# Ledger of designs, part 3: designed miniproteins, single chains, continued (5)

Each design is a single chain, and the fold is of that chain. pLDDT is the mean over its residues in the fold that is shown.

## One batch from the design tools (miniprotein)

Design m16076
Fold by ESMFold2-Fast:
Structure m16076 (fold): chain A 105 residues (1-105)
Amino acid sequence: AEEEAEEAEEEARRAEELAKEGKGEEGAREAAEAAGEAAEAADRALREGDKEAAEEAARAGEEAARAGTLAAKAAETPEAVARAAGAAAGGIGAAFHGRLAAEKA
C-alpha cells in the first residue's frame, strides 16, 4: 500500500513535468496510470487498516488529479484530452477514498 502510493506520486510528478513541457499525450497516459495506482493503494490501505498508507494514497490521488488537469490543457488530440480528464476525475476519487480509509483506520 505505502510503496504503491509512493510509486503513484512519482508517476504523477512525471506526468506534471511532461504536461509543462507540452507533452500532453504522454502526460495524460502517466497521469491516468498514477490515478489508477493511487486508487489501488487507497483500497489496499482501507482493507489493511493502514492510516499512514491511506493518507499517502490520498496525496497521490491529489497529485494525479493535478497532473491530469495540466495534461488536458497541453493535449492536442480529443483522445488525449479525454484520457487526461479521466485521470483528473480518477485522482479526485482516489483522494476521497484515501481520506475515508484514513478516517476508518
Scores: mean pLDDT 83

Design m16077
Fold by ESMFold2-Fast:
Structure m16077 (fold): chain A 106 residues (1-106)
Amino acid sequence: MTPEERRRWLLREFFGYDDEEIERLKNLSPESRAALNERLEVLDKMVEEISREVGLSPEEIFELLRKYEEGKITDEEELKLAEKIKELLRELMLKEKQEAIEKINK
């Protein structure tokens, strides 16, 4: 997976963007690009928190999750680690979503 494809995968998995929406990102105004960069910064922060928890660099986490998504993990310990990272990320995403909902309803 290229860095561009990896970024697209993250946008799909974590922000729920489809391929059409991701292509439209190339035509965003500077203001909309700034807003997208802010959301990507939140994702990068989540990956940094997971990095501290599991002792891998963000790059190693991205490569491991890419292998997991492609079904290319052959090592049992690596598979277990990828599943743990996916679960931690899911928990962080659910927490952010819940906090956002509570803030709107307040």
Scores: mean pLDDT 70

Design m16078
Fold by ESMFold2-Fast:
Structure m16078 (fold): chain A 116 residues (1-116)
Amino acid sequence: MAAEAGEEGARAGEEGARSGDAKEAGRGGAEAATGAAEAALLGGAEAGIAAAKGAGGKEPFGEGDRRQAIMGAASAGAAGVAAAAGAAAGDGKGAARGAERAARAARGAAEGARKA
């Protein structure tokens, strides 16, 4: 399920942020970004299949929900990069902050995907 991928990623990000280890925070941030991207992609695919099956050709997927999933994935990606950069620099606090932001964005992507 699209929303489940985003929620799994968010949990990995939160776990990484709480680890106190810059490498774990970087990994968690990357998993959150991946989960958010999967939520946006799978949610779009599920909406497309539903539209095809229900076809009166009348109702496109919810534009706001799709945009929220995409924006959540973009935000998670940016935050995941920040977490990775912090990890590479040995900045545990910076990596943890990036992982937390990636986790929050992944939850947003999951919510958008669930509603789409």
Scores: mean pLDDT 71

Design m16079
Fold by ESMFold2-Fast:
Structure m16079 (fold): chain A 73 residues (1-73)
Amino acid sequence: MAAEEILELFKKAVEAALAGDVEEAKKYYEEYNELAKRAYEEDPEVAEEAARRLEAWAEENKEEVLAALKTIS
């Protein structure tokens, strides 16, 4: 498992939500949550790197992330 895989799932969830594909966004968000949880259990260093990258990306894309979260709750 790579930190980039976790970040890519989160990005896909945000992109799907912004496109109005709520069911696809929820599916990617669930996959992101499951993969992130597994990373914390199996490889905490990968989980920490993914969290750091995700936080940086979310701060740079703050409006998009907020809009996506409102869509998927």
Scores: mean pLDDT 81

Design m16080
Fold by ESMFold2-Fast:
Structure m16080 (fold): chain A 72 residues (1-72)
Amino acid sequence: AAEEARRLVLEAYEAQRRAAEALAAGDEEAFAEAAARLAELQERLDALEREAPEAFRAGREAALAELKAEEA
């Protein structure tokens, strides 16, 4: 539960980053692929939040901590 939410949040952030980069570069194909991936991940994250809100929250917080550590 929490581990799945953590992985999905990290994948969603990576997909958002790829979509933004593709959009800035004018790469319509790469943007479409990243956007489709993001949509799939968002649906799965929404389902996890409904089924296990506490585990979802823990996983999301863990993912955000990992992203901040990478930026540091």
Scores: mean pLDDT 80

Design m16081
Fold by ESMFold2-Fast:
Structure m16081 (fold): chain A 59 residues (1-59)
Amino acid sequence: MIERFAESLLKLAKLNNAPKEIIDLAEQAVEYARRGDREKALKLINEAIKLMNEFLKKK
C-alpha cells in the first residue's frame, strides 16, 4: 500500500511539473517504501505533500 501511494505521488508530482525538491522527496519515499521502511517512507510522503500544498497555495 505505502509503495503504491509513494509511486502515485511521484507520478502526480512529475505530471504537474512540481519543483525538483518535491520530486526528490517523492523518489526517496518510493525507495524507502521498496526497502520496507514504512516509517521513513511515510515521513517523506508527508513532507512531499506539505511542500506540494505550499506550492499550490502560491498560485
Scores: mean pLDDT 81

Design m16082
Fold by ESMFold2-Fast:
Structure m16082 (fold): chain A 56 residues (1-56)
Amino acid sequence: SAAVEKAMALLEQMLNGEKIPLPGEAIELLMEAASAYAAGDLETAERLAKKALSLV
């Protein structure tokens, strides 16, 4: 989904050392979305990604 793709792109930028000015709540939701995605829970990943993106 577009939301998961966008969220994963933001996490990739953070992991590459880029300083992205995101609120802490958004960062926490992005990390949770990444964990769900890695576990294969795509529905949870999408919900969390959409929530994180709503904060930025």
Scores: mean pLDDT 77

Design m16083
Fold by ESMFold2-Fast:
Structure m16083 (fold): chain A 78 residues (1-78)
Amino acid sequence: EKELEQAAKDFEETVRRQLELAKADPSKAEEVVEEIRKKAKELIETIKKLDPENGDKYSDNILGLTEAIAEAIRAAAA
């Protein structure tokens, strides 16, 4: 589905761009984490809309990945 593919691409692009920003300015690590979490929620909502039966499984995976990315950003900024 094009909607899901676009949401996944937007999430990937956001993570890539935000990681570059955090690397350039570690003082913005928390802002970067917030933007990534916001985009992850948008992706999760799209998945649940398109596949409610399996949405929880994919949501858990995306949340786990998002938390791992957030911890990596914070660790690099510390």
Scores: mean pLDDT 79

Design m16084
Fold by ESMFold2-Fast:
Structure m16084 (fold): chain A 85 residues (1-85)
Amino acid sequence: GSSLRQRAIELAQRAIELARQGRLEEARRYLEEAIDLFRQASDDPLEAEIVEGLALLQIGVGKVVGREEEGIIKAAQLVIDAARA
C-alpha cells in the first residue's frame, strides 16, 4: 500500500540525515528497513529485486572505495525515487 511506500521514503530520508552526521551504522539500519518496506509495498517483484540489488551495490561500492557515507546516500535516494515512481 501507499502507506508502506511513504514509510520507506521517510526511513530512507532519515538514513540520509544520519549518514550526513557520520552516524553510518544507524544510517545503514534505517536504510535496510526502508528497502524491506519498499519490497513489501511493491506489486512488481522483479522491479523490487532490481532496486534492492542496485541499493546494496551502492552501499558495497561506497565501503570498498572508502566513501560509505556517499554510498548510503545514493542507495537511500534510489529507494526514494523508486517509491515515488
Scores: mean pLDDT 84

Design m16085
Fold by ESMFold2-Fast:
Structure m16085 (fold): chain A 88 residues (1-88)
Amino acid sequence: NGIKSFEYFKKGVKYFLEGKYEEAIEYFDKSLELWPLNAGAKAVKALAYKKLGDYKEARKLMVELLENGLPILGFSSPETYEALKKMV
């Protein structure tokens, strides 16, 4: 369960780093279906929506993450950190 969720998350991050934001979101959705509390997947999914210009969905996801520990959990993942770093 957790291993497969993380595999989908890694694929999503790979697509995100390649600039394939729609494909990245598909894999983040698969990861979150198996592990809804994966803050890293939610964080990078929000950034992917922002890259696609969907600021409403990005804001919704970011608000959820602020309430659920984004500053601690998101930055503890190397894949999430690299994706966030490429956004800045």
Scores: mean pLDDT 72

Design m16086
Fold by ESMFold2-Fast:
Structure m16086 (fold): chain A 93 residues (1-93)
Amino acid sequence: MIEELKEKAEKGDAEAWLQLGAYYLNKGDYEKAIEWYEKALEIEETAKAYYYLGVAYQELGDIEKAKEYYLKAYELEGKPEAGKVLIEILDSE
């Protein structure tokens, strides 16, 4: 299963890179998750990739970077989920 994701990622499937990032995020390896999400952005710049980078940085405690990436996700597609997370972070300050 993870091997299939790696094969798809090697073929330029940005969603496969995001799924690999999510795998490492769920394992608590936030640094590796960030690496895979950054690779996804190199293939295709998506709000989803920015959103997951925001989540990874928030888990690392880097709230300023988390806000930056959530804002980029919101700006790129205006996704309700990204905007809601940004508002929740801002309201927590």
Scores: mean pLDDT 75

Design m16087
Fold by ESMFold2-Fast:
Structure m16087 (fold): chain A 61 residues (1-61)
Amino acid sequence: MKITDLEVAIALAELYVGIANSLEKQGKVDEAKSAYQKALDLLKEANAPEEVIKWFEEKLK
């Protein structure tokens, strides 16, 4: 079975998005942004589509 770096990055990014959503609901905005940043970094390293990258960048504004 071949798992691409992009497939792994997407799976990990989904986990970080879940963490970030939970942190936002708790009012921990800075910690939530850190989780979104980790997801974005993984997706950029895996050469994810620009539309996905832009979605995460919008969350960090």
Scores: mean pLDDT 78

Design m16088
Fold by ESMFold2-Fast:
Structure m16088 (fold): chain A 68 residues (1-68)
Amino acid sequence: SVEELSAEAKRIEEEIRKIAEKVGVDPSLTSEEQLEKLKEIDEELAKKAEELLRRANELQRQGVRLAT
């Protein structure tokens, strides 16, 4: 359902925020901005966040398709 896809995307965004926050990145930034900061601090964490962000974007796109 659209609700399930939206909830999953939010959970992934929360995971990115927690990763960023753990290394001192501002949690009020967007997921994309957090990823850019992570690339400067820790390449391994940045790679994990990038994979999570790609998944969140795909789930959001699937949700839009189901809603329209």
Scores: mean pLDDT 76

Design m16090
Fold by ESMFold2-Fast:
Formats: structure tokens, C-alpha cells, sequence
Structure m16090 (fold): chain A 89 residues (1-89)
């Protein structure tokens, strides 16, 4: 049996509130769903969600590693936190 395990914790800042979000996935499909859910929590638009899901689905299975999952989750959180900082100005 192939065990694929993805796990990451990220901080989101939204509406002046800091939250720690934990993501876990056991497959590529679950990993994509987890990242899309994180993006939704981060306030990404419905159009942006559709674009992100298409991009993730287009990635080869070989590119879905624990490090890639962590990098993608951190990138989503960083983009959201930068948007929150801009809104606070």
C-alpha cells in the first residue's frame, strides 16, 4: 500500500485576527482539497479558487511531495497575510 502523508501548520491573518490552521492529507486529491480550503479561509475569490484548483490538478503526481505541499500552503498563507496588511493601511 502506498502511504502518502501531507501535514503543515500555517498562520493566517484576516480582519486583524491571527489563526493557526492545520492541514492534513493522505492523497493528492485530499491535498488539493486541503489547499483549496486554506485559500477559501484566506479570502481568495471564487475565480481565484477555480484557478488554483486547475493549477494543482495540472501538477504531475511526482511533484506532490510533503515539501511541495508545505511550500504551497505557506505561499497561500503569505499571500493572504500580505493582503491583510494592505487592507490595514
Amino acid sequence: MKKVEFEVEVELVRDGQRRTIRLKAKSKEEAIDALVRLAREAGVTPEGIEQLRAAFESMPDEDWTGEMFKSLARAIARAANERAQAAAA
Scores: mean pLDDT 77

Design m16091
Fold by ESMFold2-Fast:
Structure m16091 (fold): chain A 62 residues (1-62)
Amino acid sequence: MARGVGRVGSVVAEAELVGSEVTVRVHGEGTPEQKAEAERQARADAILRGLEQLDKLLQELS
């Protein structure tokens, strides 16, 4: 499974990629902009981790 984390100020977002869906949890207090940025970072990190896992599997099959 692929997971990502985003941090902005006191806001922490955690993203988990499950199949075709990304689930995000946001913790801490901050502005809507800080929460949106943390969520964006977490989603991007989760996607990157998922692509890294896929690339590794493709390399092992080659």
Scores: mean pLDDT 79

Design m16092
Fold by ESMFold2-Fast:
Structure m16092 (fold): chain A 60 residues (1-60)
Amino acid sequence: EEFDLEVELALQLIKAVIAKKAGDNQTAAEWYRKAAEIYEKLGNTEMAEQLRKEADELAA
């Protein structure tokens, strides 16, 4: 159950990093926001907030 969410989290973070390296900050921000939702589902609100801030900064 939690294992599936952890796998999804890892994939979203990998996609975010790839997009950022490609210069696609808007796409990277979308992947970071999806990763933040998964952190919330896992009960890690602090990491979710950090990733949302990262996404907002990239999308600005």
Scores: mean pLDDT 81

Design m16093
Fold by ESMFold2-Fast:
Parts: C-alpha cells; structure tokens; sequence
Structure m16093 (fold): chain A 63 residues (1-63)
C-alpha cells in the first residue's frame, strides 16, 4: 500500500460516513490512515469531509 492508496481509502471512508454506513468503523479507519497522508492529501481529504458535511471526520483530519 502506498500513499495514493491511503488517500483513496480515506475518501471511501468519508463517502461511507456521509451515507451512514458503519460510522464507528469508518471514523476509526480515517483516524488510523490520516497520519500516513501528506499535507496536500490531508487538505484534499478535509475539503471532501467538509463538502460531505461529516464534521467528526473533519475534526480528526484537522488534528
């Protein structure tokens, strides 16, 4: 798994959260994967989280 795969996994988890799918599991996945993202990738993930309205995930990404 490379950094590109980590970003795609985070994006998939954000979309699942927006649909109400397994919120605990997807929040945990985001928490685990965010440290592996570059600053540019974190910014992209944060923008997506805000666009989707998943505030809890946005808070995790901002830390």
Amino acid sequence: VNEKDYLEAVKSALEALAKGINPEGNLEAIRELVPYLSEEQKKEALELARKLGVEEAAEIIEK
Scores: mean pLDDT 80

Design m16094
Fold by ESMFold2-Fast:
Structure m16094 (fold): chain A 72 residues (1-72)
Amino acid sequence: SAAGEAAVAEARRHLAEAERALAAGDFQTAIRHLDEAGKWAVLAANLGELEGAREVGARAHRLRQEHGLPPL
């Protein structure tokens, strides 16, 4: 759906902001953006965008693991 695709796009935007924050050493901002990415991914999955939601979840998990952050 268009709404689900928009939710995936918003989740990806938050992942990009998290990556910038991590590169700057701003872990608090990164965690907030990773949490937001997760919320948008859940919404995308509820709207039928299971593949996009899965991709976002995997990338968020990888970023958390790479930087020693707790999983959501």
Scores: mean pLDDT 87

Design m16095
Fold by ESMFold2-Fast:
Structure m16095 (fold): chain A 70 residues (1-70)
Amino acid sequence: MSKELQLEMEHGVRLVALASEGVARINEVRKEGKAKGLSEEEIKERIEKIKEELRERQERLHREYAERLA
C-alpha cells in the first residue's frame, strides 16, 4: 500500500467519525432544546454554531491531510 493511499484512507475514517459525532451532537441539541422549551429559532442558532465548529474541524483535517501528502 502506498503512503498516499494509507493517508487517504485515514483521512476518510476521520471524516466519517467527525460526521457521526456531528449528527449525534445536533440530535442531542434538538432533544435538549425541545425538553427545555427553547424556541425553534434558539435551537437553530445552537445547531448553526455546531455546524460552524464542525466545518472548521473538517478544514483542519483537510489541512493536516494536505501537509502529510507534501
Scores: mean pLDDT 83

Design m16096
Fold by ESMFold2-Fast:
Structure m16096 (fold): chain A 73 residues (1-73)
Amino acid sequence: AAEAALAALDEALLPEARAAHLAYLTSTDPAEIAAAKARFLALVREVADAAVEAGLLSREEAEAALAALEAKM
């Protein structure tokens, strides 16, 4: 099902996304924070792109979710 497929994609990228998010939360250097934020958002976009290609999300839904995530960071 769609939820199980999304969970499997999240598991594949989750360690790298967690590492980027942790760097974002623990860094005190603005340049390091910006780099970690960019990497985290890039990994989330990769998951969203894979979900769109798999037919689990529309491109519009994926872009809306990514924009909402970026806006609150």
Scores: mean pLDDT 71

Design m16097
Fold by ESMFold2-Fast:
Structure m16097 (fold): chain A 112 residues (1-112)
Amino acid sequence: HMKKEEAEKLVKEAREALSRGDYDKAIELFQKALELDPDNPEAHLLLAEAYIRKGDYDKAVEAAQRALELSPDDPELQARAYSLMATVYRLKGDEEKADEYYRKAKELEAQA
């Protein structure tokens, strides 16, 4: 699909922005990519990472949950999503929830 190719280019540019610490630009580019290809689990996961870096923890959890929903047969991506959720809850001071998600991530990493 032409839209999917354009979305993949935007994801690449967003990853570059994220690596430079330009979190606002990364979020903008990931959002544009998801307008073209809304069911891209990798783009949702990276958007969650960008939101964590910005301190927007609620949006980070929403994006990570969406990546999980789109990835039932991808234990590696599921592990990454749970790891990001564990990081969010740890940063929010919810140690019990952080430990729960961290455990889920480690179980999936052992299968990947």
Scores: mean pLDDT 88

Design m16098
Fold by ESMFold2-Fast:
Structure m16098 (fold): chain A 62 residues (1-62)
Amino acid sequence: SLVEKAKELIKEAKKLIEEGNYREAYEKAHQAVLLALKAGDYDLAKEAAEIGAEALRKIFAE
């Protein structure tokens, strides 16, 4: 399902942040936002957006 794929992308994005791969983490989080919105899961989209924002903060802190 779209929800399952979005959750997998969120998990991947979190792992990528832990690994310092912030640009790829942002791309995964962005994909998760789009899938969550298509599924109508706004809470999941918000979670994905917050992870994307964290990745962006780390990119600009470089």
Scores: mean pLDDT 88

Design m16099
Fold by ESMFold2-Fast:
Formats: structure tokens, sequence, C-alpha cells
Structure m16099 (fold): chain A 60 residues (1-60)
């Protein structure tokens, strides 16, 4: 599905940045990606989505 593909992409970007993601964090990413797509999120908005996830889960 689109959710699965985009969730994997977001997770892969964060892992490339040096973060190890827990199952709970991966589930949060999946749920947030699902919401993002339901809200009409576009490919051009992907960097904002990645930054939001980073700020929420990984920065503090």
Amino acid sequence: SRVEKLSKLVADILETMGFELSEEQLEYIRERVEEFLREGGREVDLPDLVFEVYEKLLKE
C-alpha cells in the first residue's frame, strides 16, 4: 500500500540519519503517514513530515 511504502521511506531516511527505531516508533510513523495521506499530503511535503516525526519522537 501507499502507507507501507511511504512509512518505509520515512523510517529509512531516519535510520540513514543514525537513528534506531523501536516497534512503537515505527507504528507511530505508520499512523502519522496514514493521517498525512488522508489529509491530502503530497510528495513535496515529505521533508516536513520527516522533520515533524524527528521533532516528536527523536529530538526530545
Scores: mean pLDDT 79

Design m16100
Fold by ESMFold2-Fast:
Structure m16100 (fold): chain A 78 residues (1-78)
Amino acid sequence: MKEELKKKGEELFEEAKKAIEEGNFIKAADLAFLAKIYYYEAEDFEGLKKELEELAELAEKKGAENMAESLREEAEKI
């Protein structure tokens, strides 16, 4: 069900945010990649865009400027 896929994606983005706060940017990138797959399957492009923008803002705040730029570019393509 698309609703279940979206909730899994939301959970993975929350885990990615925690990884960023811990300074584990590799883990955060992997989790964000998995979350994007779930959002694509759920066809929730507005929700995906919002989550990518929020994750990018957190990454920038934590000094991960390259990650923040990459996430914003992905959000702009949606």
Scores: mean pLDDT 83

Design m16101
Fold by ESMFold2-Fast:
Structure m16101 (fold): chain A 71 residues (1-71)
Amino acid sequence: LTEAQRLEVEASLYLMAGAIYKKQGNLEEAKEYYLKAAEYLRKAAEASEDPAEAEALRKEAELLEELAKEL
């Protein structure tokens, strides 16, 4: 795995954890994990050499940050 790919994998794991906590009604934990997923997506964007991929990753991070604010 490249650094960008590894960071994307970590982001996906945090996203999964956040979704599970949200389903359980643990909104505090869900918010924390969604924000952590967004953080790792931003790091993956910085590590990505493809501008289109980097932009998509940053957009996904922004959507997760917004979703976390709604929890």
Scores: mean pLDDT 85

Design m16102
Fold by ESMFold2-Fast:
Structure m16102 (fold): chain A 65 residues (1-65)
Amino acid sequence: MKEKREKILKLLDSLPDEERNKILTEFQKALDEALSKVTSPEEAQKIIDDFYDELLKKLEELKKK
């Protein structure tokens, strides 16, 4: 988890401020909405992990463009 999070932060830091803020705002909103639907810590952790995996893939794709 921590290594993945560090990689995500480094990729975000490489983006223009406007694009970074937009991605972070959209990500946080989607994550908060998904988490609001679950009450189990195990389900919440799985959702968090899945969201961070998708964010990492999206950021890596943006870097290739």
Scores: mean pLDDT 78

Design m16103
Fold by ESMFold2-Fast:
Structure m16103 (fold): chain A 74 residues (1-74)
Amino acid sequence: MEEKENEAIVRLSQTIADAVAAGLSDEEIEARLQKLVDELVKEGYDRELMEKWAKSLLAAVRNGRAHVAEQRAA
């Protein structure tokens, strides 16, 4: 169970890493994460758990980008 959950986290994290490296907007990253969540749910993963992880990862990206902008403005 944990091994399967770790696989899902890796896929979500890799999707974010690739999207950030490609210079995608927060909205584009959110859309890609939502698509991956739907795919993972079809594979038998829990929707609430996948959505929670995706939301947490997206929030981390948003907070990181906002913090960098604030540091340049200060």
Scores: mean pLDDT 76

Design m16105
Fold by ESMFold2-Fast:
Structure m16105 (fold): chain A 102 residues (1-102)
Amino acid sequence: MKILEIKAESRLENGRVVTKVKIYENGKLIKELTFVDEVENGAVVRVTPEGRKAREELLKYILENADIIKVDITGDALSRALLEALYEAYKKGIKVEGEIRT
């Protein structure tokens, strides 16, 4: 059974949520991704075209390499693209566990 650890830090910068994602396997850093979401009308977080590509890349990697993902999400905002990737993984049978601390 393969376990991936996903550590993400989200920061609100100039109307965008910028999230740096690090993926670990057995304590070793395997992959890094950056997600960018836009904040519109002060409240709505929307996924950018680049964020959709990063979401698809993360989802594919999880589905090919994990049975369980352990998430640790921190920062001053939340990435919609990242959360959508995690939710799609969950719907496809990957166990998702961990914490969101914002």
Scores: mean pLDDT 81

Design m16106
Fold by ESMFold2-Fast:
Structure m16106 (fold): chain A 90 residues (1-90)
Amino acid sequence: SEELRRELNELLDKAIEYAKQGNDEKALSYIDKATELAEQLAERGELDAVREAVKKMVEIGNLIKNRDIGIKVIGHVLRLIGAMLDVELA
């Protein structure tokens, strides 16, 4: 859906903004919300949008300085890869 894709992009743009500022906690907060929307897009079969979200989350993860938050970002990436594989293998 266009609405979910737009909201996802807005959340990821905010995550990038906060990550660049060194605000890892705020960046993670937006990644948490983005992951929820990306999972909804995966359930809808909109895997192109999920792949773009994963790519952006990896880029954001490279900006994260706090190790524990970095691990959580990796967890979100792996969760979305799993969601995409579930759709591809169905």
Scores: mean pLDDT 88

Design m16107
Fold by ESMFold2-Fast:
Structure m16107 (fold): chain A 84 residues (1-84)
Amino acid sequence: PELIKPSPEVAKLIEEAVKAFEEGDLEKALELAEEAKRLAEEEGDLLGLVAALTLLAKVYKAMGDEEKAEKYEKEALELIKKHL
Protein backbone atom coordinates (compact mmCIF):
# COMPACT_ATOMS: atom_id res chain seq x y z
CA PRO A 1 0.00 0.00 0.00
CA GLU A 2 1.14 3.54 -0.76
CA LEU A 3 1.97 5.52 2.38
CA ILE A 4 -0.21 8.59 2.65
CA LYS A 5 2.09 11.52 3.45
CA PRO A 6 1.02 15.10 4.27
CA SER A 7 1.32 17.49 1.34
CA PRO A 8 4.29 19.89 1.72
CA GLU A 9 1.87 22.83 2.06
CA VAL A 10 -0.26 21.09 4.73
CA ALA A 11 2.87 19.97 6.62
CA LYS A 12 4.21 23.55 6.62
CA LEU A 13 0.90 24.95 7.90
CA ILE A 14 0.82 22.34 10.71
CA GLU A 15 4.44 23.18 11.63
CA GLU A 16 3.68 26.93 11.73
CA ALA A 17 0.46 26.33 13.71
CA VAL A 18 2.31 24.17 16.29
CA LYS A 19 4.97 26.89 16.65
CA ALA A 20 2.28 29.56 17.19
CA PHE A 21 0.58 27.31 19.79
CA GLU A 22 3.88 26.76 21.65
CA GLU A 23 4.48 30.54 21.65
CA GLY A 24 1.00 31.09 23.17
CA ASP A 25 -0.42 32.79 20.07
CA LEU A 26 -3.69 30.86 20.15
CA GLU A 27 -5.44 33.03 17.53
CA LYS A 28 -2.62 32.52 15.00
CA ALA A 29 -2.45 28.81 15.84
CA LEU A 30 -6.23 28.58 15.24
CA GLU A 31 -6.04 30.37 11.86
CA LEU A 32 -3.15 28.21 10.63
CA ALA A 33 -4.71 24.96 11.89
CA GLU A 34 -8.05 25.82 10.21
CA GLU A 35 -6.20 26.57 6.95
CA ALA A 36 -4.32 23.26 7.26
CA LYS A 37 -7.63 21.41 7.80
CA ARG A 38 -9.17 23.05 4.72
CA LEU A 39 -6.16 22.32 2.50
CA ALA A 40 -5.88 18.72 3.77
CA GLU A 41 -9.57 18.16 2.93
CA GLU A 42 -9.09 19.64 -0.57
CA GLU A 43 -5.99 17.49 -1.27
CA GLY A 44 -7.26 14.29 0.38
CA ASP A 45 -4.34 14.38 2.81
CA LEU A 46 -5.67 12.10 5.57
CA LEU A 47 -2.58 12.36 7.82
CA GLY A 48 -2.57 16.14 7.49
CA LEU A 49 -6.29 16.27 8.29
CA VAL A 50 -5.81 14.19 11.47
CA ALA A 51 -2.90 16.45 12.52
CA ALA A 52 -4.96 19.61 11.87
CA LEU A 53 -8.01 18.28 13.78
CA THR A 54 -5.81 17.22 16.73
CA LEU A 55 -4.20 20.66 16.85
CA LEU A 56 -7.58 22.43 16.60
CA ALA A 57 -8.75 20.39 19.61
CA LYS A 58 -5.67 21.45 21.61
CA VAL A 59 -6.07 25.12 20.64
CA TYR A 60 -9.78 25.21 21.53
CA LYS A 61 -9.08 23.48 24.86
CA ALA A 62 -6.38 26.08 25.63
CA MET A 63 -8.93 28.81 24.75
CA GLY A 64 -11.50 27.26 27.13
CA ASP A 65 -13.85 26.03 24.38
CA GLU A 66 -14.31 22.48 25.69
CA GLU A 67 -17.24 21.72 23.33
CA LYS A 68 -15.25 22.49 20.16
CA ALA A 69 -12.20 20.71 21.60
CA GLU A 70 -14.26 17.52 22.11
CA LYS A 71 -15.77 17.83 18.61
CA TYR A 72 -12.37 17.96 16.89
CA GLU A 73 -10.91 15.21 19.14
CA LYS A 74 -13.79 12.90 18.16
CA GLU A 75 -13.39 13.73 14.45
CA ALA A 76 -9.64 12.97 14.60
CA LEU A 77 -10.18 9.69 16.51
CA GLU A 78 -12.86 8.51 14.06
CA LEU A 79 -10.52 9.14 11.11
CA ILE A 80 -7.71 7.25 12.90
CA LYS A 81 -10.01 4.27 13.69
CA LYS A 82 -11.43 4.11 10.15
CA HIS A 83 -8.32 4.83 8.04
CA LEU A 84 -5.12 4.71 10.14
Scores: mean pLDDT 82

Design m16108
Fold by ESMFold2-Fast:
Structure m16108 (fold): chain A 70 residues (1-70)
Amino acid sequence: GPSARELINRGIGLILRGIGLQFEAELLLKKIKEEGYNEELKKKAEELRKKGEELIEEGRRLLEEGESLA
């Protein structure tokens, strides 16, 4: 199976990507507030938030698994 280091590195990578998607979602929500309501941007922001949360959860799972092997 993957090494503890590989699991930790992959976990951190997924957490960082997830945070990035959540930040992109917040930028889209700010754009909606500044430019007015846009249904497509709202839907995209919600999808990015959900995907970001899923990546953070998966990354935390891998990080915990890697730490248990170290």
Scores: mean pLDDT 86

Design m16109
Fold by ESMFold2-Fast:
Structure m16109 (fold): chain A 64 residues (1-64)
Amino acid sequence: HMEELRREVDLALGYMAIALAKRAGLSPEEIKALADRFIERVAGTDPKVAEELRKLAEETLKEL
Protein backbone atom coordinates (compact mmCIF):
# COMPACT_ATOMS: atom_id res chain seq x y z
CA HIS A 1 0.00 0.00 0.00
CA MET A 2 2.66 2.56 1.02
CA GLU A 3 4.93 1.41 -1.81
CA GLU A 4 2.15 1.94 -4.37
CA LEU A 5 1.35 5.38 -2.95
CA ARG A 6 5.03 6.35 -3.07
CA ARG A 7 5.18 5.25 -6.72
CA GLU A 8 2.14 7.35 -7.65
CA VAL A 9 3.50 10.40 -5.81
CA ASP A 10 6.94 10.11 -7.43
CA LEU A 11 5.42 9.77 -10.89
CA ALA A 12 3.09 12.75 -10.33
CA LEU A 13 5.92 14.91 -8.97
CA GLY A 14 8.15 14.02 -11.90
CA TYR A 15 5.43 14.89 -14.39
CA MET A 16 4.67 18.17 -12.60
CA ALA A 17 8.34 19.18 -12.45
CA ILE A 18 8.82 18.59 -16.19
CA ALA A 19 5.58 20.41 -17.04
CA LEU A 20 6.48 23.41 -14.86
CA ALA A 21 10.01 23.60 -16.29
CA LYS A 22 8.56 23.65 -19.82
CA ARG A 23 6.03 26.33 -18.85
CA ALA A 24 8.78 28.41 -17.19
CA GLY A 25 10.67 28.47 -20.49
CA LEU A 26 13.68 26.39 -19.53
CA SER A 27 15.84 25.24 -22.46
CA PRO A 28 15.56 21.62 -23.67
CA GLU A 29 19.01 21.00 -22.17
CA GLU A 30 17.90 22.34 -18.77
CA ILE A 31 14.68 20.32 -18.86
CA LYS A 32 16.65 17.17 -19.71
CA ALA A 33 19.14 17.82 -16.90
CA LEU A 34 16.30 18.34 -14.40
CA ALA A 35 14.47 15.21 -15.58
CA ASP A 36 17.66 13.10 -15.51
CA ARG A 37 18.42 14.22 -11.94
CA PHE A 38 14.92 13.33 -10.75
CA ILE A 39 14.96 9.99 -12.60
CA GLU A 40 18.35 9.12 -11.09
CA ARG A 41 16.98 9.92 -7.61
CA VAL A 42 13.97 7.58 -7.96
CA ALA A 43 15.81 4.81 -9.86
CA GLY A 44 17.32 3.52 -6.62
CA THR A 45 13.85 3.19 -5.10
CA ASP A 46 11.66 2.22 -8.05
CA PRO A 47 13.31 1.44 -11.42
CA LYS A 48 9.91 1.06 -13.09
CA VAL A 49 8.87 4.61 -12.21
CA ALA A 50 12.29 5.84 -13.36
CA GLU A 51 11.80 4.17 -16.76
CA GLU A 52 8.29 5.64 -17.15
CA LEU A 53 9.55 9.14 -16.30
CA ARG A 54 12.44 8.75 -18.76
CA LYS A 55 9.98 7.98 -21.56
CA LEU A 56 7.84 10.96 -20.57
CA ALA A 57 10.84 13.30 -20.53
CA GLU A 58 12.05 12.06 -23.94
CA GLU A 59 8.59 12.55 -25.47
CA THR A 60 8.39 16.06 -24.00
CA LEU A 61 11.83 16.99 -25.35
CA LYS A 62 10.98 15.66 -28.84
CA GLU A 63 7.89 17.90 -28.86
CA LEU A 64 10.07 20.96 -28.17
Scores: mean pLDDT 75

Design m16110
Fold by ESMFold2-Fast:
Structure m16110 (fold): chain A 78 residues (1-78)
Amino acid sequence: MKELQERYEKALELIDKAREALKNGDFEKAVQYAEEAIKLYPDHPEAYRLLAEAYRQMGDTDKAEEAEKRYKEVLEKR
């Protein structure tokens, strides 16, 4: 499945960019990259974990908790 493979590879690139943005303190970019990764491959737990951490660092506790809940749901395949 060529289309699925390309979306997956792009999502991994975006996850790496989100992780680097978090390390650099660029929380707005981390949110953007994580959300883009989720749109391309919604079944990847790491994207939700990074989204939760970015929102937590920004002080958006409600959005961080929502992303953390979604991370756990994807991780456990409920």
Scores: mean pLDDT 82

Design m16111
Fold by ESMFold2-Fast:
Structure m16111 (fold): chain A 63 residues (1-63)
Amino acid sequence: MQEKVEEIKKLIEEGRYEEAEKLILQDPSLFKLLPKEIQEEFLRNTLEIGVEALKEAVERVFS
């Protein structure tokens, strides 16, 4: 589990949001395990590109 979280974090840091999105959609609960700064970075960029479905999925898990 930790390895998957680390992979998602690295993808977000590298600006590879499509790859990170793929992994998060596969297991949205992993998003809650990311550092707050990384979560905010991903959501901010997701909002800018208009990925509403992904945001809703992540938001439901986080809530």
Scores: mean pLDDT 70

